# Ledger of designs, part 78: designed miniproteins, single chains, continued (4)

Each design is a single chain, and the fold is of that chain. pLDDT is the mean over its residues in the fold that is shown.

## One batch from the design tools (miniprotein)

Design m14701
Fold by ESMFold2-Fast:
Structure m14701 (fold): chain A 77 residues (1-77)
Amino acid sequence: PIVLVEVTLTDPETGETTTVTAPASLVNGQVRAKVVVKGEEVAVEATAGIGETAPATGTSLETGKKYDGTVTVLREL
């Protein structure tokens, strides 16, 4: 299913946090989304179900920079 997620990511170098809502795929408890952080496309992964908040990892598709954060799965789309 496609779900709506709220993603909060922290830049490990600056400590700056970014929060964004985006559509994501949810398959067997695996959440995958693409979000834009300061103009960079970031691939986000987490293990969560609908209504849950879980630790998330983001990876910049341009630089390979790793972000830590959280994903909240808000609802099914």
Scores: mean pLDDT 84

Design m14702
Fold by ESMFold2-Fast:
Structure m14702 (fold): chain A 67 residues (1-67)
Amino acid sequence: MDAERGALLGSIGTAMAYEAGATGPLLKKAVDSNNKAAEAARQGDAETALKYGIEAFKAGMEAYNKA
């Protein structure tokens, strides 16, 4: 299990939100979750990194579905 996987999902989710033109609360959720995933990954907390990475990814997917 790799904490970097969570951070990668967070980065992808944030990129998706930006590409979809998300603004306001949805973009904030993607960015905040990505930051938490990256911090958890840096600390070796794979579970927390994956949890927040998934949240950022879901926000990115929601932005794409809305676009």
Scores: mean pLDDT 80

Design m14703
Fold by ESMFold2-Fast:
Structure m14703 (fold): chain A 90 residues (1-90)
Amino acid sequence: AVEEMKPMTEEERKELFKKADELLDKKYKEFSEKYKDNKKALETVKRLVKEFRDGLEETVNIHNVNAKMHLEHLKLSLEEALKVIDEAIK
């Protein structure tokens, strides 16, 4: 069953993007400190942070509901992507 959800307001969108930017910045800083000597890993993480941020904007434009779901999805997707990079550099 598809449940019809109330669209996010402009204020809810701003709060979502603020929280997303804070999460992405925190994760980028943590990863950059951990892998400061690995240029390829740092370049990949910088690209992923941008792609996740751009992807969030596109997804919110298509599915303008449930800010909590977008943040939880972003967090899980980012953690999985960072895990893949961590495993690849071992």
Scores: mean pLDDT 78

Design m14704
Fold by ESMFold2-Fast:
Structure m14704 (fold): chain A 78 residues (1-78)
Amino acid sequence: LEARARELGERLAEAALAGDVERADALMAELAALAAEDREAALLAMAHALRLLAERRPELAEAFRAQADRLEAARAAL
């Protein structure tokens, strides 16, 4: 599950960085399905995507890292 969540997060970050709206929409649907089955895995996927976006967009890095930290805290509270 954790490896699959990280892979989904990587794909989400790649789609966002590429501006591929169709791929991003499909991956967001997969994230929503994962959240319905395993909320912790979905939070991990989103946090991982945000951390990857922070690495590739330094100008937004602080905001992306802050949101990733909040999602990881929510996961730890489950």
Scores: mean pLDDT 79

Design m14705
Fold by ESMFold2-Fast:
Structure m14705 (fold): chain A 78 residues (1-78)
Amino acid sequence: SSEAERLRRELVEEIRGLIDKAKAAIRAGDWEALEQYLREIEELLLRAKETLSDEELERLVKEIEPALREFQALVAEA
């Protein structure tokens, strides 16, 4: 439905924003802020699993995957 698609897009935007904040926290050495942003990302991913269909959830994961890979690369260098 258009409502499910809208919700997926909103969750993707929120998660990407938090990943960007988490990346900034790593660069600043702010591990307390990093922990908080990671908790918020986990909560949004749990909400996505509970509210989206399997098809929309797969789309969400694929859309955030590039940002997650950039984050993982940054963590590996920290």
Scores: mean pLDDT 85

Design m14706
Fold by ESMFold2-Fast:
Structure m14706 (fold): chain A 69 residues (1-69)
Amino acid sequence: MEEELRNFAKELGLSDEDIQAILDLARKRGLTLEEAYRLAKVFAQAKKEGLSDEEMARLVREELDRLRA
């Protein structure tokens, strides 16, 4: 999981800090690799659109809620 997620997130242009945050969330929430990829895409989209940390946190929370619905 860690290596696969790091490689995927780097391809999306995420920083090491962003990747570590996603890994920490994945471990804490018990996410699958596929679910972790969804979080990485949310982070990448927020970064691409220049969203604030608050907006990014909102999108991440919404995606986590969806994964556990």
Scores: mean pLDDT 78

Design m14707
Fold by ESMFold2-Fast:
Structure m14707 (fold): chain A 63 residues (1-63)
Amino acid sequence: MEEEKKDWEKIVKINEEVAKRAQERFASLPPAATPAERVARSDEIGLEELKEFNKKIKEYEKK
């Protein structure tokens, strides 16, 4: 359906924007000193990405 297609397209754009921000944040950090620190940073950025994505989706749905 047209509505489904438009919603999916919007979701894809939100996902791309959030992923780009996560990538930029990761790139701005200094190199991790240990493997554990590297994993912790990756997990933290991933959680922030997921939270931002969910927030943007809810904002879109409430419009």
Scores: mean pLDDT 72

Design m14708
Fold by ESMFold2-Fast:
Structure m14708 (fold): chain A 71 residues (1-71)
Amino acid sequence: EEESRLAAEATAEALRYVGDLIDEGKFDELKELSKKSIVEILRHAAEYYRQRGDLETAERVEKIAEEVEKL
């Protein structure tokens, strides 16, 4: 099911981003993210990875955010 696949991918990428923020001690950013939709969280994740030079992950996460927004 497409929706189930997108939900799983979106959740995995969001949790990966949250894990990275925890590892970096960025708890203030995490507090702000807890108030955002999953689409907004994924867009923040894409920008974060792009700024770190992980362009492939940024593009993948951005694509997932766009697909989730269509649902």
Scores: mean pLDDT 81

Design m14709
Fold by ESMFold2-Fast:
Structure m14709 (fold): chain A 87 residues (1-87)
Amino acid sequence: EEEARERIKRLVREARERAEGLPEEARRAVLDYADAVLRAVERGDFRTAAEVARSAARVARELSDSPEAEEVARLFEEAARLAEEAA
């Protein structure tokens, strides 16, 4: 569980860093979702973390049609998979 938590936090931090290359609206949405995922993981609520992370990936792609948005979405999808495995 601690290992999964650390991996999810790392992926979400990477997504936040890469979001700096996104348009303002997409960046704001990604940062908000990242915060929500981190709060869920902090509480041990991996089910919510997975759901929020999957929503983050979808929203990033909807708000930006760019390679940066695809990379951010990929990181959130990986975080969601790890959270699902930990739940």
Scores: mean pLDDT 84

Design m14710
Fold by ESMFold2-Fast:
Structure m14710 (fold): chain A 86 residues (1-86)
Amino acid sequence: MIPNLTEEEEEKIKKAFKSVGLEKKTLELNAEESLELQKRLLELGFDVGEIDGIAGNKTRLALVELFQQFGLDEPLAMYVAVRVQI
């Protein structure tokens, strides 16, 4: 997934994506997966901005909060969120 992640951290990221209906082994999302991510984050109460399949600042901040809910610390959650390709 990302160099220097532990197996525990990778598992937490995978569980976070599963919570939004995505079964991911990589941080690359296609347009349909990106739209689904934004819709699911909105359903969970996050502010995602526009549901357009493009990750703006609001979508990335929602990902940071989601990853933290699954047990990543804030610096690691931010590091992962900026590397999600949307």
Scores: mean pLDDT 78

Design m14711
Fold by ESMFold2-Fast:
Structure m14711 (fold): chain A 96 residues (1-96)
Amino acid sequence: MRVEELIEKAAEYLAKSSSDRENAEKAAEALVEAAELLGHPLAAALIRAQVFGERSPAVEQLEELVRNKLPLPPELQEALRVVGELLERAYELAKK
């Protein structure tokens, strides 16, 4: 499956999510697969933590850095950028 197909799948579930946790979880699963195919396991871990409540060292580090307004390391900045790009692309497709 191509990254673009996974983003389209996530957009379909986001359009249906409204207040449905199942559709939000399916959208997140598609974005996790897209992040992993792009070679960004930290981005995948951040998406899992946000939607499924999975605790990881990367999430704990992000929470501490953001709370204390500390600078983010480059790898964590890149992971957040990838998450943002995937979400923006899926959300824009969901608007159609």
Scores: mean pLDDT 76

Design m14712
Fold by ESMFold2-Fast:
Parts: sequence; C-alpha cells; structure tokens
Structure m14712 (fold): chain A 60 residues (1-60)
Amino acid sequence: LKEKVLELIFKEASYTVQAILYIVKALMEGDEKSRQLADEYLEKANELGREAKRAIEELK
C-alpha cells in the first residue's frame, strides 16, 4: 500500500523531469512537437499527483 504511493510519486517526478527537458528543447530549437510533448507530460504528472494525494489520504 505505501509502496504504491511511492511508485506514484516517483512516476510523477519522472514525468515532470521529462516535461522540463521537452520545454527546454522547445525553447532552444522552436520545435512545436517538443512543446506538445511537454504539455502531455505535465498533464500526466498532474494526474499522478492527484492519485498520490488520494492514496495518502486513504492512509490516514
């Protein structure tokens, strides 16, 4: 149960890092595809963050 929360937090962090990398590429190269990927990874990170919050609340 606690392992599931840690897994969600780790995935959220991983997607956030990916989003940052794609944001940097979009800014430096003007690549529209990288901008779209950054948006997608940020959305996934936000979803995982909400799931982690719910899981933490269930542990109380």
Scores: mean pLDDT 79

Design m14713
Fold by ESMFold2-Fast:
Structure m14713 (fold): chain A 66 residues (1-66)
Amino acid sequence: VDEEVLRRLRRETSEDLFRAGELALGIIATGTPEQGEEAAEQLIEAARPSGKEAVIREALERQRAA
């Protein structure tokens, strides 16, 4: 997982959302494509109530580009 992505998530999100993000990014990096897609969708949904969808989407895009 990209360290810059994790650093931004820690700074910009709650502890619970950061933990969910760390887990999802790990699944995207090491799991199957299907597992990664599911994890990404669940993370975006989890970010919705806090208004952090943009931060989460940027983190996911950066992780996929790496």
Scores: mean pLDDT 75

Design m14714
Fold by ESMFold2-Fast:
Structure m14714 (fold): chain A 65 residues (1-65)
Amino acid sequence: SREEEERKREEQRQADLAAAALVTGASNPADAARGQKIVDDVSKEAAERGQAIVAPVLDALAAVR
């Protein structure tokens, strides 16, 4: 359904924002490690699909790496 497609895109956007928040708010090695894993996953996903909706997250995450 169109609503399901829109919901899926919104959920992906929220996940990307959560990933950026996790990296930015990391204050210990465990949180930093989780943030880096999300960076790798999000970067790979965006590159493979040519997806632009994660661009702000990738920018913030790239600044950490």
Scores: mean pLDDT 62

Design m14715
Fold by ESMFold2-Fast:
Structure m14715 (fold): chain A 111 residues (1-111)
Amino acid sequence: SPALERVKRIIDRFKKLLEEGKSPQEILAEVKREIDADPELTPEQKARLRALFTAVAKALEKKDYDKGIEAVEQLKAWIESDPRLTPEQKAVLLEAADRIIDYLKELKEKE
């Protein structure tokens, strides 16, 4: 899916900017601009993606990865129950959420 490949690129960019020493809030601002500028994403997809990356930024700022994972799992439940999203849009967002959970788990293990 082209949408899934774009979401993967946003996640990889988040990781790269963090490795380069940018703050989670600076990265979140850049990622939100990129999401909002994407003409292929619906307003509903953009809202859910912003919520996912906001949860990541908060987890990193607080260094509370367990709470971050819990927040992303809750967002997955809200994505699955959102009647405004198609099954294909849900699949992309759930894959993004799972990749974010894996990243938060990786960061926790490195601490």
Scores: mean pLDDT 85

Design m14716
Fold by ESMFold2-Fast:
Structure m14716 (fold): chain A 75 residues (1-75)
Amino acid sequence: MEEVRRKVAEAVREHLLSLGYPQELADEVAKRVEEDPSKIVEAVLEAAKRHGVNLSPSDIAAIALEAVGAELEAL
């Protein structure tokens, strides 16, 4: 459902912002996650590379877990 994807994307965006990452990075990841939530890790890594941001492995894991939680709550 498109609304579920939107909720997942919004949760990922808010989590990235709460970790102190740039809004431009958070917005790009959210857009890619809304298009395909299964590629969340790839979307995060690609956005970080494009924006020159160094993501910690623990932050990547936390973002992926937040997305799964948001999807379950939206269902």
Scores: mean pLDDT 77

Design m14717
Fold by ESMFold2-Fast:
Structure m14717 (fold): chain A 86 residues (1-86)
Amino acid sequence: SSSTQKQLDSLLSQAKKELEEAKKKNDKDKAKQIIRETVRKLADIRDKTFDYAGVEKALKKLKEIVKKLFGDDFYDFLIEEVTKLL
């Protein structure tokens, strides 16, 4: 729904800002925490809304953000969290 899309867009906008800040501070532990919390929130939105397609698109955008900012090691961490929670 349009309401779910706004929630997903807001969540990703917030995650991107927090991840960019963590990168500027070289705070890798904070970046991992943000990734884990964002994946958990995506799982919660999926379970409450049943918008599997919207969550999949949001996850794809999160993957692109993480890979661009932190590279392959953090991307692998994200995929592990996705496998556990989504």
Scores: mean pLDDT 86

Design m14718
Fold by ESMFold2-Fast:
Structure m14718 (fold): chain A 88 residues (1-88)
Amino acid sequence: MSKEKLEEEVLYSLALMVAGIGKATGDYAGAAEQLEKLAREMEEKFPEALGTLAEVYEILGELYRKAGDEEAAERYYRLAEEYRERAE
């Protein structure tokens, strides 16, 4: 495993952990904000990780929807679909 691949996997694992904490605590807004920062870091460092980015943005959409931010949820669901299409 290369250093880049390890860092990609670590960031993805952190994204899943942040989402899990938000669901466990009910702090969906706080979890969404932290995951948004992680997603931006992943996009900058690993722009070709399209499938992983699609999953992360879909989780962001779920968190924002549960937080009551329907506009942010729609935006991230759309972004997730765009990355998913490119990953094919």
Scores: mean pLDDT 82

Design m14719
Fold by ESMFold2-Fast:
Formats: sequence, C-alpha cells, structure tokens
Structure m14719 (fold): chain A 61 residues (1-61)
Amino acid sequence: AALEEHGELGREIQEIVEKYKDDPDKMYKAIEELLKKHGYPGTDIKGMVDGGRAGAAALAA
C-alpha cells in the first residue's frame, strides 16, 4: 500500500512536470493540487520539483 501509493504519486508528479515543463508556475500549481488531493497539505512542492530536476541533471552530467 505505502510503496504503491508512493509510486503512483511520483508517476503523476512526473507527468505534470513533463506536461508543464515550459510553464513552471502552472506545473507547481498542478502538483500542489495533486498533493492536496492526496492529503499532503503544506508540502514544499517547488522544492520537490526542483530537487527531482536537479537530481536528474546531476546524473546526466
């Protein structure tokens, strides 16, 4: 259950990031709405997105 929920949420976040990669403001808002829907109020959505992108970029370098 916990692992399944974690994987599902991560996948949805990645879909939003890819969909709105040219519009960060919409991306952050969409992720915030998704996380609130799943009961994660007050999460640092920008930090989560930026951290994920930075991690991917670091691995590519």
Scores: mean pLDDT 63

Design m14720
Fold by ESMFold2-Fast:
Structure m14720 (fold): chain A 90 residues (1-90)
Amino acid sequence: SKDKKPPEDLEKKVEEMLEEIRKAETIGEMSKKAAELGFYIGENAGTNFDIRPVVEKIREILREKGVSELDIEEVESMLLMAYSVALLAS
């Protein structure tokens, strides 16, 4: 496997992408932004970055926005799927 050193600004970029999820107006846009975030982490850090706090932060953001638990599970699934795809492409 190709070891990836996380970028120095990875955490800042993750925070910026989480803010884009907060700004999203539809479940479709939230899912799209979550997939982009998952892919970014997988591509740039691989398994060297703990994705679990990111998943929990997305759940927090979506609950604050009044998103249903079912839709939160869909958005989480899109993040994790894109993360897995990025890991396989590395």
Scores: mean pLDDT 82

Design m14721
Fold by ESMFold2-Fast:
Structure m14721 (fold): chain A 71 residues (1-71)
Amino acid sequence: MQKGELVKIEKNTPYVYARVKEVIPGGEIEATAGNAKYVIKDPEIVERDEENDEYLVRGKIAKATFGGYEI
């Protein structure tokens, strides 16, 4: 599972945006923001950030935890 940084959560949808250094085909991403962790399924590349060598991805939340508790 690739690790990433949470960018934002879409309102009223099960989707989130995250920044990752690489995208693994068929892989899941664990996106973190402080004490919150989101497992993202089926990440789609939205944008290539060439300056920071990162990808902005959008994917469906498979699991969400805050402070070690599922939310």
Scores: mean pLDDT 75

Design m14722
Fold by ESMFold2-Fast:
Structure m14722 (fold): chain A 67 residues (1-67)
Amino acid sequence: SVHLTKGEYKFSDVAKQLNYPEAVIKSVPQDTKVKVTADGYYTKSQVGEAVKQAQDAGTNEITLTPQ
């Protein structure tokens, strides 16, 4: 897991902090934004699920809420 402060991030910056493989990071569009709604801990699984939901919806924005 990673500790993130409320704000907007590039997906690549969040994914690097979670030790995602480079191939996985490159599989997501470079313009993908991550909106963190509150300060908290975020897991690799939670981020992965949010990525899938965003891709299925055809959006380049991912929203993360604390567990």
Scores: mean pLDDT 78

Design m14723
Fold by ESMFold2-Fast:
Order: sequence, then C-alpha cells, then structure tokens
Structure m14723 (fold): chain A 96 residues (1-96)
Amino acid sequence: GEANREALIEKEAEKFGLDEESREALREIRSKEGGESVELLEEAVERLEEIRRYFAEEYKATQEDLASLGAKSFTLTSPAAQRLYEIMKRAAEELE
C-alpha cells in the first residue's frame, strides 16, 4: 500500500543520505514512472539494497561488478530504475 511505500522511501532516504530531490525520485519510481509493476520495482529496490550492503563492506569492488549485478535486475530496464541506480551510486560516493 501507499503508506508502507512512503515509509520505505523515508527509511531508504535516511540510509542513503538522500536529499529531497533524490527522495522524490524514489517516490516517482515506486509510484509510477519506469516500472512494469510496483511489485517488480520493490523487488528491484531490494536487489539494489543487497548490492549496497555487499559494497558497503567492499566498496572498492569495481564499477564493472556493480554494473554487472545491476544489469541482472529490473533496475536497469526502465528510466526510473536507472535513476534509482544513479542515486545509489551517488550515495555510495558520498559515504567515501
């Protein structure tokens, strides 16, 4: 539901240290733009969380590895999912 979706967006924004514009992009991804369905987008976001957790411990893993993992998920198949991927990369860069 929408309420659960909003709560997840807020939690993710805090975890990634996202600004308001990036939070709006997550909202856009989950609500409409660039997804075959909301369920698939939620799975893609969970997949990106797995990638983030993996690289939080080994952030020095190559960008090719990160891109390869993303390419196997729904996150790179739509413009909105691609935008979420870019937000994750930006957040990871900020953590360094």
Scores: mean pLDDT 51

Design m14724
Fold by ESMFold2-Fast:
Structure m14724 (fold): chain A 75 residues (1-75)
Amino acid sequence: GENKEGAEKAKKGAEIALEAAKKSKDERNSQRGIELAKKALEYAEKGEKSEGEEAEKLNQMADRYATEAYILANE
């Protein structure tokens, strides 16, 4: 359903952010980006196991951390 699609999208976003962080030319941005992307993955996995509004909140947290990691990786 909708919640599963949200979790899968969040997980993909986190994976993309993790790969970007690993490829970052700045070592500090790489390390911090990896930490943020790992948090995004953890929240996405929790969202996948949850239902309703709780799943939505977890997916939102995953998206937030993934976005921050991705931005940091590309600076």
Scores: mean pLDDT 80

Design m14725
Fold by ESMFold2-Fast:
Structure m14725 (fold): chain A 99 residues (1-99)
Amino acid sequence: MKEKRLELLREDVRALREAVERAEAELPEAASWPYQRQLSRAVALRLLAVAARFVAEEARKLGTEEGKRLAEEAEEVAERAERLAREIQAIADAQAAAA
């Protein structure tokens, strides 16, 4: 019963991690993107961080050691997404100031 919920949450964390990894791989190109794309990507990453923190909270509610570890993984994904969002926003802000 908690096992099926844990399995679904693991799939959620995996999907969120893969999304963050793709965004991190695209970061070197962020300075070449149109301003609207930079803003849209920063917003999307902030929303991804919110989703990851929600998954972390749900994993903690399971009250299991595996749920606790999964919550830590989800929080790491959220932190990565927030850092990436701030970096893309900084690039956008720097370009706006230079233009």
Scores: mean pLDDT 86

Design m14726
Fold by ESMFold2-Fast:
Structure m14726 (fold): chain A 111 residues (1-111)
Amino acid sequence: SGVITESGGGTFKEGSTLTLTATGSSDTVGAGKVAWIQEGPGGRVRGLIDASSTPGKGASSRFKGSKTGTTATLTISGLKVEDTGVYYALAYSSAAKGMVMGEGAEVTVLP
């Protein structure tokens, strides 16, 4: 089973720094590049990280990705209310022969 599980979600104050962690297997997170996306209010999707540490097109410099072994990390500095949403990690799985999306981490940012 190619399951990716995000952790570190919750309720945060505007201006805070948030760290989300995605844990997968050697076949998913450990096998290659990890992307991060946000699904915001009303179902709007933003690409945040394209390739583990490469910022997505149009993403703010406040978003930073890293990956070590079977763990991928997304750090968001200077949280804004607009950062509220569900955050998903995505990785290719050879066992699934396609992209696997994580279960999602819910993030709420309060003013």
Scores: mean pLDDT 80

Design m14727
Fold by ESMFold2-Fast:
Structure m14727 (fold): chain A 109 residues (1-109)
Amino acid sequence: SAAVARLRAWVDAEPARAAAVASEIGGILAREGRTELLDIAAALAEEIGDYTTALMAVGWLHTEEGRKVLEENLPADVLAAVGELAAWIGAREEALRERAAALRARAAA
């Protein structure tokens, strides 16, 4: 994905800032009691290839506070890439959860 490549390029160029932003988003998710989203970010990191990228996208998709942190810290083109990745993740999360639930129901029948 062009969006993933752009975000990774920024993380590579600004590793300390990227780590600080990711840490702040992780803290927001933990404080809001949404620790399941940290597990989802970790699982998605295997597909995306980067935990920092996955966590930023999850924060954008699921929290207003996370979105504000990203808006205050990321260049406009990188921020657009986060939004694109978040939309992609959101669409996949719903489908994967529905499929997992259906498979569990079939196994129980």
Scores: mean pLDDT 77

Design m14728
Fold by ESMFold2-Fast:
Structure m14728 (fold): chain A 77 residues (1-77)
Amino acid sequence: EEVAELQLRIAEGLYFQSYIEKAAGNEEEAKSLEETADRHVDRAAEILGLTPEERDALRKQVHEEAKKRAEQYLADA
């Protein structure tokens, strides 16, 4: 569980950075960061024994949290 939580924290941070890079016009870097974050979510889902549908829901939740945090950061910049 702790290892899965760590994977999700890493994924959130990578999605956050992906959104920041996308806002800066660094589309290729943003895509690379998002793909890496997706792998961390997949690993967390594997550790937690989630179904593909639950994994996809988890990915959307982590994406949404990171997006909201990135939007707040960019609004304050």
Scores: mean pLDDT 84

Design m14729
Fold by ESMFold2-Fast:
Structure m14729 (fold): chain A 86 residues (1-86)
Amino acid sequence: MVKVSIVEASPLADGKNVTVTVSVSEVRDGYQLVLVAEDESGPTEVARAPLKENTRFSARVEGNTTIVAQVVADDKEVVDSARVET
């Protein structure tokens, strides 16, 4: 089963953005990593990448949000998720 973890969330010097680093346990065709930012306005997808070659991903996201990293199978099923507050 593909597992996801958020391994780092580092504030940038601009005071607005955070670099989030995510790790997945394995690559698998048809699977995607999706990053969702949750705030008072609801969830918004901020990044997406296929799980074909890489197991480690980094994205710049807005600070002061909850970031949820999801592994999605065939664009339908969330297989695993991890969250961090920035």
Scores: mean pLDDT 78

Design m14730
Fold by ESMFold2-Fast:
Structure m14730 (fold): chain A 62 residues (1-62)
Amino acid sequence: SQERERRQRQLQQGLEQLRQQALRELSKRVEKAKSMDERAKISQEIAEQYRQQRQQLEQQLQ
């Protein structure tokens, strides 16, 4: 149905927005980081948050 296609497009856009938000947050936190290890940890935490949010959005697709 057309409604399903609309929902999928909305979720794709939502995922893209989440990605951009994660990128901005990463940039801010990395800018304040003092070491390579800290940057790696920040990157990992941001990636995990993004992964969780992505999973939740995809779950709504079913």
Scores: mean pLDDT 80

Design m14731
Fold by ESMFold2-Fast:
Order: sequence, then C-alpha cells, then structure tokens
Structure m14731 (fold): chain A 65 residues (1-65)
Amino acid sequence: KLEKIIKAAEEGIEQGDLAVANHILGQTLAELGLDPATQNKIMSVFQENFNDLEKMKKEIKKIIE
C-alpha cells in the first residue's frame, strides 16, 4: 500500500498542477480502500508538502507505518 501511495504522490508532483495531483492521489487512496480519516491525513500532508517531496514521503510513511 505505502509504495503505491508514494508512487501516486510522485506522479502528482511531476504533473506540476495541485488539482491534477490531488485527483491522482485521491483516486489511488480510494482504490486502496483506506478509511476516510486516513485518506484525509494523507491528502493534507500531500497538499502541505507539495514542494518538498522528501518531507512528503517521510510524513506519509509515518501515517501508513
């Protein structure tokens, strides 16, 4: 699960558009069957750290692991 989430976040950042990135990550989180609270935590971390990929990966890992 973690690897798929990180990959979706990286793909989103590569697009350079926060709205497109949020869509990609949101679909991946829903597809993985994560509960809404966990999805919201990951989405918040992604939005807060959109310009810092390393910090984003570290914070997402803490939520999942």
Scores: mean pLDDT 77

Design m14732
Fold by ESMFold2-Fast:
Structure m14732 (fold): chain A 66 residues (1-66)
Amino acid sequence: EEERRALAERMADEIAEKYKDKLTPEQVKELRDYLRRVGEFLLGRHSPEAVRAALEKLAEIFVKEK
């Protein structure tokens, strides 16, 4: 659990950082929290590579809604 949480946080931070110039600081935090929760859940069932790809697609959708 702790390892999955740490990996999910790292992935979420890296992905959200790409959008920092397009989002407010509050939206960046919201995106990071969202991706971390989804990533932690998915890492229980899928490879890290598949999870990262899924989180990147979710981030694209999140940004389009803003």
Scores: mean pLDDT 80

Design m14733
Fold by ESMFold2-Fast:
Structure m14733 (fold): chain A 70 residues (1-70)
Amino acid sequence: MLLEMAPPEVKELIEKAIKEAESRGYSREDVERVINQEVFRVLVYNTTVTGKPVTLEDVKKAIEDALKKL
């Protein structure tokens, strides 16, 4: 859902993160799930709590935080 609607730049970041995690022995499904959860959390927080626009930097941070949870 969220990943399917992402801009090309975000999709490239996600694909790079998935490949890196797969090289460490994690499954694509687990990596995609954790990235989706973290990115969605940041989107909801920014739009509903802070009212600030979501930036590419916010997405990068969410992906990094997701990978730390693996």
Scores: mean pLDDT 72

Design m14734
Fold by ESMFold2-Fast:
Structure m14734 (fold): chain A 61 residues (1-61)
Amino acid sequence: MTPEEKIRRIQELLRQIPHAPSQEEQVRLSQQIADLVRELGLDAEQVEKILAGASPEEILE
């Protein structure tokens, strides 16, 4: 996956968390997000931008 695709995937997973049927499934989704953040080497500012719903272009600039 490209870095932009990974950021879009993180945002997709974040959208799924409120609709997860169990706490265990919410934790699993959060773990997948954490793994993608680690793979991308994102800093705290970039993670905050993702959580705020910024575009992949804005996050990677």
Scores: mean pLDDT 78

Design m14735
Fold by ESMFold2-Fast:
Structure m14735 (fold): chain A 88 residues (1-88)
Amino acid sequence: SELEKQLKLLEEIVENMKKANPERITDEIAEKILEYGRLLLTEKGKSVDEVVAEIGKFLRDLWNKGKSPEEIVKELEKRIEQLKKEAE
């Protein structure tokens, strides 16, 4: 019940992030953010606030380094795969 509520809240936050900055947060980036955030909630036991703060810091760092949307997707995919391996 509580985990389901946290997952729905994360989905709403990611959708709002995409709507606020559609040029920077593409559909593909939003999908990868959601997958990464779900793993942080389910496998690492982080709160939604901790997940949003971590993702926000990660995205700001990559944008400040001039990373393209495609490069941001690849960096998110690397983090997702690392979390999946740690969960096995």
Scores: mean pLDDT 84

Design m14736
Fold by ESMFold2-Fast:
Structure m14736 (fold): chain A 96 residues (1-96)
Amino acid sequence: SMEAIEADVRQQVPEIRRSLAGLLRKAAEALKQGNVREATIYSTAAMIEASLLKIAGETELADEVIRHLRAGNEAVDKGDLDTAAEHYERGAEVAA
């Protein structure tokens, strides 16, 4: 049931937050190395982890991380890798 899934995800919030922060730091580091492909893999995984925080009821936290993640993705699309890395790092700080 959805209620059982939500309860299980709520118990894993600290682990999800650590994973999310780690993925966002890895995305930022990949961009600093010019590796857009690797950054995209990590940022995509980060979006999935942020979605799990929403399922856990951590809506405000998830929405703040998602705002940074979207801003970072938008900066990548514009070729502004430094700005993108800064957004991912801010998202990681929020998630931690």
Scores: mean pLDDT 90

